# Designs tried in a protein design run: designed miniproteins, single chains, continued (4). Part 84

Each design is a single chain, and the fold is of that chain. pLDDT is the mean over its residues in the fold that is shown.

## One batch from the design tools (miniprotein)

Design m15094
Fold by ESMFold2-Fast:
Structure m15094 (fold): chain A 71 residues (1-71)
Amino acid sequence: MEEEVLREAEELVREEAERRGLSEEEIERLVREAREAIRRALEEGMSVEELREGIEKAREALKLRAENPPP
C-alpha cells in the first residue's frame, strides 16, 4: 500500500531529524522529499515490499550515521 510506505518513510525521516534537533520546517522539508522519492519509485515499478526493505536498510544506515554525525 502506497500510503503505508509513505507513512513508514515519513516516520523514519522524522525520527532521525528529531534526534538531530532539527526545526519543524526542516523536518517537514525532509519528509516531503522522502515522500516524493517513494512516489517516484512506485511510479517506476518498484514494489511496496522492496521499498519497505529499503526503508529498513536506510533506518540502520541512519543509526550508524548518528554515531558519527557530519560537522
Scores: mean pLDDT 73

Design m15095
Fold by ESMFold2-Fast:
Structure m15095 (fold): chain A 89 residues (1-89)
Amino acid sequence: KVEELRKEARETAKKLIEAARQGNSDEAVKLADKLAEIFKELRELGDPRIPTLATAVAIQLVGEALEQSDEETRQKIIDAARKIIEAAK
C-alpha cells in the first residue's frame, strides 16, 4: 500500500502543479486537499521523505502563484502550498 500511495502522491502533485500553472485555483485547492490526505497517510506509515517532498511541491506552487496576475487566484494557490506543508508535519 505504501508504494501505491507514493505513486498516487506523485500523480496528484503533478496535477496540482499543472492546475496552479494554468490558474485553475479551484482545481488546485481540491488537488491540494487530496495530496495533504495522502501525505498524512504516508507520514503515519513512517515515510521519512514526506517533509522533503511537501517542501518541494510547496516551492513549485509558490513559483506558479507568483506568475498569476489575479490576486485571489495567487492567494488560493499560496494557501494550497501552506496546507501541503502543514500535512507533512
Scores: mean pLDDT 83

Design m15096
Fold by ESMFold2-Fast:
Structure m15096 (fold): chain A 66 residues (1-66)
Amino acid sequence: AASHDEVSEVARAVAAAPGGDAALARRIASYLMESENASKEDIEAIIKAAEAGDVEEALKLAEEVK
């Protein structure tokens, strides 16, 4: 499972991303908090997608992890 700090970093990256908002950040954070299968590599991939402005990819990666 993702740590609280990792989930917080993802939520911040998504909320700050072009096309991202607080609602999408909460949705992605919820998937990560409920997932027992979220690896460090999954978290890093979601953050990278959000930082690149690809919020749709970030959401897809979060949904794949749950």
Scores: mean pLDDT 76

Design m15097
Fold by ESMFold2-Fast:
Formats: structure tokens, C-alpha cells, sequence
Structure m15097 (fold): chain A 65 residues (1-65)
């Protein structure tokens, strides 16, 4: 079974979104939008675009503080 970078990226995004849904309801909508865009970019093969959205998702955790 071959695990692609896209599959790993999607799994990580889904995992982080799950954490946000449980622990940070105030940024839930923003995180959901970024996660959706990242997943869509991974599925379309736009790895650079997916990476940008993933980085923005991570920044929400740091910069919301």
C-alpha cells in the first residue's frame, strides 16, 4: 500500500480540524475553511497551494493567542 504525500497531508489536516472542533470553537469556522481549501488543493494535486493553506491553519493556533 502506497501512502502519498497528498494522503498524509489530508490525514493531518483532518486530525487538526478534529482538535479545533473539540477545543477551539471560536476559530472553528476559520479552521474549517482553511482545512477544506487544503484538502481540495491536495485532491487536485496543487501541493504548493495545499501547503499554503496548511501553514495558515497552523498560524491560526499561534496567532489567535
Amino acid sequence: MEITDEEIGIALVEMYLGIVKSHFPEIKEEAEKLAQKAIEAYRSGNLEEADRYVKELFKLFDEKE
Scores: mean pLDDT 75

Design m15098
Fold by ESMFold2-Fast:
Structure m15098 (fold): chain A 60 residues (1-60)
Amino acid sequence: AESAAEGVRKGVLHAGGSEEAARRAAEAVRAGDAEAAYEAGLEGGSEEVAGGARASAERA
């Protein structure tokens, strides 16, 4: 769970998202909230980053 959240945070930042969006995506992954993770990923990155965030939350 922690490694998945860290990966998602890095993904959002690498895609050009803000630190706030990256933090929200990571928190959603830690909480196992796939919908929140997908929304935060879209806000901070691309569809690819959002899909990865959702999948990580589902596996957390």
Scores: mean pLDDT 76

Design m15099
Fold by ESMFold2-Fast:
Structure m15099 (fold): chain A 55 residues (1-55)
Amino acid sequence: MLLTLEDVEGLTPQQLRDLIAQAYADLKAAGASPEELAAFVRQAGEIIWAHEEKL
């Protein structure tokens, strides 16, 4: 399931990184395709960038 910016706005940068790392690990364990993993990484990068801009 894709993360939204609203789900992460209250997190510290470390908590956001931990959440993204866990979600990525869960997707890999669930057998996500390379395309799904690439889409997740792209979305995660956008969320991290937007979160850092607010700090």
Scores: mean pLDDT 72

Design m15100
Fold by ESMFold2-Fast:
Structure m15100 (fold): chain A 75 residues (1-75)
Amino acid sequence: RELSEEEKKKVEEVIEAGERAYKEALKEGKPFNEALKIAMEEAERKGEELGLSPSLIASAATGTAIRLIGDELDA
């Protein structure tokens, strides 16, 4: 179940891509729910581009969503 160092770097890139897309969407004036959807779609796209397995892509996208929802609820 432990990820390789290369897989860990790819998962980090997926999460970072999702967070970046979320911030850009909010900067464009999109509501939270739409920004979250865009972030998750970008995370999934980046994961596929990097050749991650479907399960790793799903985990990374879900982790991104949980982090973004947590940040919004703390606001």
Scores: mean pLDDT 77

Design m15101
Fold by ESMFold2-Fast:
Structure m15101 (fold): chain A 76 residues (1-76)
Amino acid sequence: SEAGRLAAEALRAAVAGDYEKMEELAREAARLAQAANPEVTEEEAEQAAERLIAAAKKLAENGTEEEIADAIARLE
């Protein structure tokens, strides 16, 4: 999905140390997911972005290349 691709790109940005790009991509991914699914509330989209940001930071700090690749594959 398009939202999944942007979420994967957010993880790649985090790994590269670009946390500003990570946060922007995570928010864009959540907004696109909401736009594609009108049943998703604004609150749920905000929570999804927050969770993605937290997960991306955790992987960037503690993740192996294999763990990061696996997370990206799950989002695509």
Scores: mean pLDDT 80

Design m15102
Fold by ESMFold2-Fast:
Structure m15102 (fold): chain A 96 residues (1-96)
Amino acid sequence: SALEEKAKKLGVSVEDVRLEERAKEVEKNLEELIKREEELQKRIEELWAQPKTKENEEEIKRLLRESIELGVSLLPLAVKKAIEKNKERVKKLKEL
């Protein structure tokens, strides 16, 4: 299998390769959510700097609702710290 070939090439167990791939998938998903939250905040700030037309107000409300859906479930700083710790764990596992 592809995982067995990768494990042999890296000199590690198949279980370690599976753990690494699962960690990378979780990290990628969390990084995408953080990136989207940052993009939404930037867009809201840009619209706030423009004249308060009805269209701009409606767009700000839409972006705020989307931000609530992404932001309320996660604390961005805590999630960023968790991602960095997990990256270091994967790196150490590869070096062993």
Scores: mean pLDDT 73

Design m15103
Fold by ESMFold2-Fast:
Structure m15103 (fold): chain A 72 residues (1-72)
Amino acid sequence: SNAQLEAEIALAFAYMVLALAKRFLEQGKTDEAKEAIELAEKVLDHAQALGASPEDVERLRKEIEELKKKAE
């Protein structure tokens, strides 16, 4: 279904944005990292609403929370 495809695309995009956030933190770009984390959360929420796998959503949500702590 379109919703399943959209969920997979949204989940993949959330992973890409989170990877970018990690790179920004490695470079000391804390403000850009925080913006990328916020975007990753919004995209993940969208993926979850579209029916993305609960296991994938939980895994990525945990990574987002860990990265938030590092960006403090």
Scores: mean pLDDT 88

Design m15104
Fold by ESMFold2-Fast:
Structure m15104 (fold): chain A 70 residues (1-70)
Amino acid sequence: MISEEEAKRIGEEARKRLTPLHAALFDAAVGYLKAAVDLVFEKKTGENIDEYEAEMDRLGAEAAALEAQL
């Protein structure tokens, strides 16, 4: 079993071992996953799916741009 707080702590420890560029890529990936979860949640409420899809696309583009710098 793993709590959300414990997962964040593990992520922070992993980040300590990364270069600043890798840490930025890690943060972008986490943001992308959060946006995906929010999109699924918003689909259930039915209000603004398009806005969350745009946010996912934006975060994906940011992650790709950071990866291109590696």
Scores: mean pLDDT 65

Design m15105
Fold by ESMFold2-Fast:
Structure m15105 (fold): chain A 62 residues (1-62)
Amino acid sequence: MEEERERILNEFFEYAKKAKTDEQKLKISNLLFEALRALREGNLEEAKRYIDEMKKIVEEEQ
């Protein structure tokens, strides 16, 4: 669990660096909250989906 949490946080920081607007940062922060909640509930696949959504936000707004 700790290694998965570290991976989620590292991906969050990468995407947060790429976020250019406050709206993007808010969306990414909300997705981090949901990903950490899913991880705490044992839903690794759900947590990964939220990380994928963060990636889409920074890719679509390039």
Scores: mean pLDDT 78

Design m15106
Fold by ESMFold2-Fast:
Structure m15106 (fold): chain A 96 residues (1-96)
Amino acid sequence: MDKAKQIAKDKLDQAKKDGDDKSQADSYVTLGNIYALQGNNDKAVKYYTQAADIYKKIGDDVSADSAYNFADKVKKGKISDQQKTTMTKYLQGLSS
């Protein structure tokens, strides 16, 4: 968890320096997934919303809709076991 969180923050900082909107949004999704799995719903919603706003800005409506949907599900406490499994596998890929 801490390793994945640090990797996500480092990638976010680099993406901001490079002006890489897509990598910035992808890093916010990673942070959202980490905080959602930790039960920090407020931070998870914040990061998914930030990712969705950037995806929408760059015209990636599919990724934007997905990120907004994850934010809404976390806010309502309705994250499915399938969604948690997807988040966990994604984070394992970053940490391995």
Scores: mean pLDDT 79

Design m15108
Fold by ESMFold2-Fast:
Structure m15108 (fold): chain A 67 residues (1-67)
Amino acid sequence: SKVTDEGEALAGKLAQDLYDAVKSGKQSVEEAKKKGIEVAEKESPNEEAKELAISAVNTVGTHLEQR
């Protein structure tokens, strides 16, 4: 697999951080998605991990925006 254990852990962490920030009222979905994408771009070990992390952030953010 092109995705590393580190990439999977980062994707999960960013998705959880976004969910927690939005559900606690600390950030809007838009703000949390922007922050998550910025962290994914800076901290992802490779392109596949970055795409996974961005996808996870967008998926959770879109789900929260539409509920």
Scores: mean pLDDT 79

Design m15109
Fold by ESMFold2-Fast:
Structure m15109 (fold): chain A 60 residues (1-60)
Amino acid sequence: SFTFTVNAGSAEAAARAAAELRRNHPQFEVTAGDDTVVITSDGPVEEAIGAALLAIGEAL
């Protein structure tokens, strides 16, 4: 398993990105922080990072 943190820039963007990731990628464990999203994946880190960046972009 790999855990990493992505900066969303705001609490609102972090919450939206986390909700999007939980909906579209139920295989990830996703937690929203103050302005960050923490993602845990058992698969490739590249897949999880790509999904996180897309969700954050959509949340902005």
Scores: mean pLDDT 78

Design m15110
Fold by ESMFold2-Fast:
Structure m15110 (fold): chain A 60 residues (1-60)
Amino acid sequence: SEEDIKEFEKNVKELEEKLEKLEKEALADPSLTDEEKQAIIDELKTIKEEWKKKLEKLKS
């Protein structure tokens, strides 16, 4: 159980790093409008918050 939680925590951290990279790529993409960039950032933020909430529940 504790080992499973640690593995899940590592997976969430890896996901967060990937999401941060995608955010930076979206912000740096000259083909995207400001509205499209904001929509991508909002989507990535929602995904990050959902996975953080799942991790918090496992630690409780």
Scores: mean pLDDT 82

Design m15111
Fold by ESMFold2-Fast:
Structure m15111 (fold): chain A 59 residues (1-59)
Amino acid sequence: SAERVAATVKALEAWAKALGLPSIDEAIDEIAQFWKDSGLPDEKVEEMRAAARAAVAAA
């Protein structure tokens, strides 16, 4: 859901800042790989990744 995506984006931003990652995009890539490893289809993972990037860009 959109609420879960927004919460995930905020968590990824906080995680990237805490870990000193060079960009939020690397944190998004990390969680996207976790989703794929968890059995989500690539199409759904890419949809969620795009939504997360769009939400970050809109912030």
Scores: mean pLDDT 73

Design m15112
Fold by ESMFold2-Fast:
Structure m15112 (fold): chain A 77 residues (1-77)
Amino acid sequence: KKELEEALEKGAKAIAELLKRATDVAIEMQKRNISLEEYYASLSEEEREELKRRYEEIEKALEEMNKALAERRKEEE
């Protein structure tokens, strides 16, 4: 079950990073009293590409975790 443990660890880190990013965005929106759309519009192209790249890595880690959990569920039920 090493693969499950590794996938869960990656998924947990991805969830923590996603929550951290969402919290940072929410705090910035609150401080500036702006919408999510306005926040993204305030980012440079380079900053938007970096954010997109980070989210893609998080999505991959979450997909790996979900796949491992689904395989375990088939094993249980």
Scores: mean pLDDT 73

Design m15113
Fold by ESMFold2-Fast:
Structure m15113 (fold): chain A 68 residues (1-68)
Amino acid sequence: SPTEALREMLARREEIKAAILALPERADREAAVQALYDAVELARKLNVPEELIEELEALGREIEAELA
């Protein structure tokens, strides 16, 4: 299910963050952050629990803060 897929992804949130921050090109890092926000919008449309959506949004914001 979309909810289970997001839960599994969030269990690896630190790996995902490290992988995105390790991308050498700024455009690729920006595209990866945008993909996380696109996933947030999709999760809302699929009625995924708000708690998980908030965790995904927080991950995106944490990565953006590190890239600033």
Scores: mean pLDDT 86

Design m15114
Fold by ESMFold2-Fast:
Structure m15114 (fold): chain A 119 residues (1-119)
Amino acid sequence: MIKLTQSGGGTVKEGGSVTLTGKISGDVSTIFEVGWERQKPGEPPVHVASIDLLTGEVSYAPSVAGRATISYDKEKSTLYLNLNNLKLEDTATYTLYAIDLGDFGKVYYGEGVELTVVK
């Protein structure tokens, strides 16, 4: 069974930076994609960044392209999302996800962490 543990978030100043961290535990051998989604109040969840663990290909949403870096430490099974030059619009709940190829593409989600960007 896959378990996702998240940390990071909190309140940060506009123009600053933050690193969100996600630990993936359990049988990670069948996980093929990991990433971050975010959700604002009253809006649906949207993609932020992902890594294809089979190819190493990374993907960024247009809203964060050029100011986000996603990286995966396979020895620690830990995913990092670094967001720079934070905007008020980055205020959201950020949720780690993992897609399990062995479980027919089942998506596992973390608990989410809140990021609040202030002036």
Scores: mean pLDDT 85

Design m15115
Fold by ESMFold2-Fast:
Parts: C-alpha cells; structure tokens; sequence
Structure m15115 (fold): chain A 73 residues (1-73)
C-alpha cells in the first residue's frame, strides 16, 4: 500500500542524506517492488537496507528501514 511505498522511499531519502548511497539504492528498489505488488521482495530489500544502514552507523536510516519492514508485515 501507499504507507509501505512511503516507508521505502523515506528509507532511501534518509540513507542518502547520511551519505549512505547503498541504503538509498535498496530503498529505491523496494519502492519499485511495492509499486509492482511484490511485497515479499520489498520486505526483503528493506531488511537489506536496514543491515546496510547499521553497518554504516546510520541510525536514522536503520530506523526508517525498520518502519518500512513493519509497514509490510
């Protein structure tokens, strides 16, 4: 739904703002999965985005990715 799509886009924006290009890429891909109705792919990618943000020390990006995962669950 739109909430899940927004969560993925917000995760991408947060990761980009903190210089985490990898996180932004994952968030953008998850937005595409949500738009195409592939919620399982979207959830998996948000989990990967959360891991990427954590590895980069981007607490904000990790938090936004987790919210996206929760929205898809």
Amino acid sequence: GEAAEKGADDAAAASAAEGAEKGARYGSLMGQHVRNGDLEGAKKGLEEAAKASEEEGAEYGKRMAQRGIDALS
Scores: mean pLDDT 65

Design m15116
Fold by ESMFold2-Fast:
Structure m15116 (fold): chain A 60 residues (1-60)
Amino acid sequence: MTVGELLEEVAKELGIPESKLPLVLKLLGLNADDPISLIKGDARQAIRDFMEIFREYLQR
């Protein structure tokens, strides 16, 4: 699973537009093609926590 694939799944769960995924990648300093193993610990939880903090910003 790539970081891009994980971001797409979490964005759909949180109601964040897919058009915002490049911004999330830039803020994380990651590429869509990067493996989720680059994110230490629970990658899904880390991405979810990050996106929830910025949720109001990312929903615009």
Scores: mean pLDDT 76

Design m15117
Fold by ESMFold2-Fast:
Structure m15117 (fold): chain A 67 residues (1-67)
Amino acid sequence: VLDAANEVARIAYESGAPPQEAARLAKAVLDGNYEEAYRIIDELVSRGLITPEAAERIKEVIEKAKA
């Protein structure tokens, strides 16, 4: 879903993720590759590039897109 991909990119950017990492996450969501999307979220949190709060919001967007 295009809207979900755009929303996860926005949340990641606002949390401080580099543009390339936010784009990589958005592409995984757009492709319906939710396993890859969750993997990317966990990497971004572990690297300190996004906050745990941002990660939670991104995961909520993905769960709604999967429904």
Scores: mean pLDDT 82

Design m15118
Fold by ESMFold2-Fast:
Structure m15118 (fold): chain A 68 residues (1-68)
Amino acid sequence: SGADTLRALAEEARADPRLEAELIDGKTLVLTAKEGGTPRLIGFALRGIGDPNLEVKVEGDVLTLTAK
């Protein structure tokens, strides 16, 4: 499910000091790029775009992934 994918992505993002990760209700993952984090954020965005169970929104240095 999209929620299971978001949990895995949240754990991966939290391990990267160039990203801030917040998982809301297990259904929305908000990633914010810190200095040097933009390429990592783009990587997560591309993975989200490729997943039919996820909705992707990007605004500046913030990526929002929502489980459908």
Scores: mean pLDDT 86

Design m15119
Fold by ESMFold2-Fast:
Structure m15119 (fold): chain A 64 residues (1-64)
Amino acid sequence: MSVEEILREGVEKAIDAFNAGDVDTALKILEEARKEVLEKGSPEEAERAIQTLDAVEQAIRDAA
């Protein structure tokens, strides 16, 4: 699975959890995606993906 696929799937699942009213699960999904990106990606790919995950996490926290 590519870093791009991990990022897309993680973000989609986190948004679904947030829309269901489960902020804690949404944040956990983003953290798990972050770990997988670090394990599977190159340092440069991981850095860019983490920036996107951090932006999504901040948006969820600001909307909660």
Scores: mean pLDDT 82

Design m15120
Fold by ESMFold2-Fast:
Structure m15120 (fold): chain A 87 residues (1-87)
Amino acid sequence: SSEEVNQLLEISNKFTEIIKLLAKDFKSKEVQERVLKILEDTIQNSNDEVIRKHLARVLKSLLRYLKEKNADENFIKKIEELIEKLG
């Protein structure tokens, strides 16, 4: 549907912002908190099953990247908790 396409495009834009923030300094607590806020807001506004599955897939890819880069364990844990909330 047009609404589903619009939601996917909005999510794409949100992840572009997340990647830009992480590229600046992924070890910064301020950057991590901003990323988590964007992710929490995006998940809360995503009620469609197809959108939720897409978010879970993208977050799992982000999680793999952060683990490879030895990101902060608390940041990794919070992202894992967000993936669990998606079901």
Scores: mean pLDDT 81

Design m15121
Fold by ESMFold2-Fast:
Structure m15121 (fold): chain A 86 residues (1-86)
Amino acid sequence: SALEKLKEEKIKKLSETMSEEEARALTEAEALAAEAAAAEKAGRYEEAIRLLREVAEKAKKLLPEEEARELEKALEEKIAELEKKA
């Protein structure tokens, strides 16, 4: 899953240089992404789409702009795939 791998890699890189508060905020975004993946596996595509949109919005506020844009692109592609299945 591109979403899970991309999130984990970005969080690990950023955790090396960010504050404890920023790390906690990223953990919250990661939890939402995990919930989205679980919803997708359960066939709840509409809920997965909603959760992924929330992850993208939070990422824009928590991550550096370039990292946030890369994640947003991956999430938008994932959302498009789920919308086709919904």
Scores: mean pLDDT 74

Design m15122
Fold by ESMFold2-Fast:
Order: structure tokens, then sequence, then C-alpha cells
Structure m15122 (fold): chain A 86 residues (1-86)
């Protein structure tokens, strides 16, 4: 569980860097907010907010034609869903 959370955080930090390189400050800010919620350790308590951020990020990536980031975000969402249910 801890190893899975660490992997998600690293993946999100990489996605944030890619968004920043592209000049996408809005996506970078939302990714940072998501990272902070995950690092809080309160996944179940923050489940609704985490889901809202994932949906919003997915919409932004899709609008920007970043289907690679949409795919990576979907993998993160799947893993987070499993961790929240555990």
Amino acid sequence: KEEEIEKIIKELEEMKKEAEKLGDKESAKLIEELIKLIKSGKLKENAQKINELLVKLGELFYKKGRLDLVERLNEIAETLSKLIKS
C-alpha cells in the first residue's frame, strides 16, 4: 500500500513537470493539489475531492490533446480507487 502511494506520487510529480514544460499552469496546480491530498494519508476522507480533481484534470488534458496524460491519469485513478476500497 505505501509503495503504491509512493509510485502514484512520483507519477503525479512527473506529470506536473510535463504540464509545467508545456506552460500549463492550471493543470500543474491541480496536480499539486491532488498530490497534497494523497500525501495527507486520508484517502477515504478525501475520496470525493480526489475524484473531483481527477475528473477536472482528465477534462483539461483531453482539451489540450494530451491523450498520453489522460491514459496515465486513468491508471492513477484505478489504483487510487483500489486503495480507497482497501
Scores: mean pLDDT 82

Design m15123
Fold by ESMFold2-Fast:
Structure m15123 (fold): chain A 61 residues (1-61)
Amino acid sequence: SSEKEKIRKEILRKIGEILRLIGEIFELELNNGPEEEIKKKEEELKELMKELKELEEELEK
């Protein structure tokens, strides 16, 4: 259905965002970046992972 296709595309978008954010965190760690910035991105990552889980649960319905 079109609804499930929209959810699938949203999941792919979230995965892309998660991967990008992980890359940014690693770059900050490699360059000895500010701990506050790393912490903020880690919090964003946790939120995105929760959203991804919710979207995956919607697909199982």
Scores: mean pLDDT 85

Design m15124
Fold by ESMFold2-Fast:
Structure m15124 (fold): chain A 84 residues (1-84)
Amino acid sequence: MKLSKEVLEKIKKRLEEAADENGTIDLETFKKIVRDTLLEAGYSEEEANLITRKIIEELKKKDTNGDGTVKLSDAYEILEKFLE
């Protein structure tokens, strides 16, 4: 399943608005932003949950800190892999 460029840019914008001054966002806020943006873009609840889960699985592979936070740079790299 692939994301359109418009959906990807909306997710990036919302993540930037929610991130702290260090470019970091907590994992639960990240999940909420991704899921909510997909739902607003017309994805079904099942599709939005599946895509969000796949993104989180890839993100956890890069999480060397284990502190429940996400760097925007890591999030962008993973999200771009889902680009249509």
Scores: mean pLDDT 77

Design m15125
Fold by ESMFold2-Fast:
Structure m15125 (fold): chain A 61 residues (1-61)
Amino acid sequence: SDEELGNKVVELIKQGKIDEARKLLEKHYGQKVVNIILDSERQQLYVTLSDGTVKVFKVTP
């Protein structure tokens, strides 16, 4: 599920495993990831794909 994916990606980011987080997202969407932005104030993760699509995940506080 997208929620489970978002939570796993945030866990990896918190562990400093940014490249692993990127590869997980790329595998899930079948596209290259151009950008990953964690907005801690809004509790949201933004993922930009190579086609310009932006995926937004709610992050558990």
Scores: mean pLDDT 81

Design m15126
Fold by ESMFold2-Fast:
Structure m15126 (fold): chain A 119 residues (1-119)
Amino acid sequence: MLELVESGGGTFKEGSSVRLSAKVSGTDFSESLLAWWRQAPGELPELVASISADGKKTYYDERVKGRFTISVDFAKQTVYLDMRDLKVEDTATYYFVASTVSNGPKFAFGEGVEVTVVA
């Protein structure tokens, strides 16, 4: 079973920087696609960024490209989302999702990390 521990949420001022983290355990990390999703109030969930477990392939939504960076600490099996130049519109609950399809689809979702950005 895949287990996730998310951290790094809170209330932040516009223009500040924050790091979200998700520790992944209970599975083979190297076989997973690792992604941060967010859901803003009143909006549908959206993919923010993803990274392959080897760290070689990344994706970013155009709204966050150049401001957010996804990275992996292999020794800690932890995925980071570094969010720079925070905007009020970045206010959302951020969910980490780990997924694999190599031996049948397996998904794990965190409970989410609330990020509130104030002007």
Scores: mean pLDDT 78

Design m15127
Fold by ESMFold2-Fast:
Structure m15127 (fold): chain A 57 residues (1-57)
Amino acid sequence: MKARATAPVPKTGPDELALRPGEEVEILEELPDGRWLVRGADGREGLVPKSYLEVLE
């Protein structure tokens, strides 16, 4: 499942992934705390709050 960042995503911890607006990611897992585990186009994985992402289905 693909998603796009709707705003700049800051990296606030070691498990988080920083994203630029318009950057596309693959959603790997949805967590109950409102964060998603995603993979960027560069192959790096990290957690992003779902409120920053728009699903592209």
Scores: mean pLDDT 79

Design m15128
Fold by ESMFold2-Fast:
Structure m15128 (fold): chain A 110 residues (1-110)
Amino acid sequence: MEEEKYEKKAEEIISSDAPLEVKVLGLSKLIAEILGVTDELEPIVEAANKGNVEEAVEILKKILEKNGFGDTIPLLDEVVEALKANDVEKAIELAKELIRKLLKKKKEME
């Protein structure tokens, strides 16, 4: 299932030993794939490469709002806070919930 594929990718990203900015970039790429807006990723890649997690998250929030997914922003904030706390298990749980919400909403918009 498409949902299982994205949930597995999110778990692999979050459970990695990568720095916070790399995990945020990985999740941003995954979200952009779900939304069909991978062409909007360049500013997030630039922010993440500079280690600016706050800027990367703010750009991702703007992409979500622009594409009609603004209601998912509170859940994204919870994922980012869990990642900052190094709570891997909680971050995986919240990221899977975010992915399910994004996929459901995307399907309802089609």
Scores: mean pLDDT 84

Design m15129
Fold by ESMFold2-Fast:
Structure m15129 (fold): chain A 69 residues (1-69)
Amino acid sequence: AQEFLDKARELYKQGKYEEAVDYYLQALSVDPDNAEAYRLLAEVFEKLGKTNIADLLRQKAEEIEAARA
């Protein structure tokens, strides 16, 4: 999971947002309860102008974090 997150962050810093999405989704396929990956994926979708999707992803991250409290 961390390997995919690190690659996605690198791509995001390079402005390669669509490729960053692919790697964040791969991280979530390995660890579907990774709230951090959902938050970072939301940030990418916000950069892509897809604010509704970003809001849903942030809500999902909050739900995962709340379930662990």
Scores: mean pLDDT 80

Design m15130
Fold by ESMFold2-Fast:
Structure m15130 (fold): chain A 62 residues (1-62)
Amino acid sequence: APRRAVAVKDYKAKNHLELTIKKGEEVIILADLGDHYVVAQLVSTGEVGIIPKKYLEVIGEA
């Protein structure tokens, strides 16, 4: 099932595949990319991209 997570830190995308997030923004985790990255959708904008897992804290199911 898709998981909800909150950004615990600001992250700026380093390339066009990555997502920029601000601390406190909610995302839906769509897929895990190995141990260090996820594909996530930003709830506020609907933008999809790759984020390092360490910038997110899982809060439940989407």
Scores: mean pLDDT 84

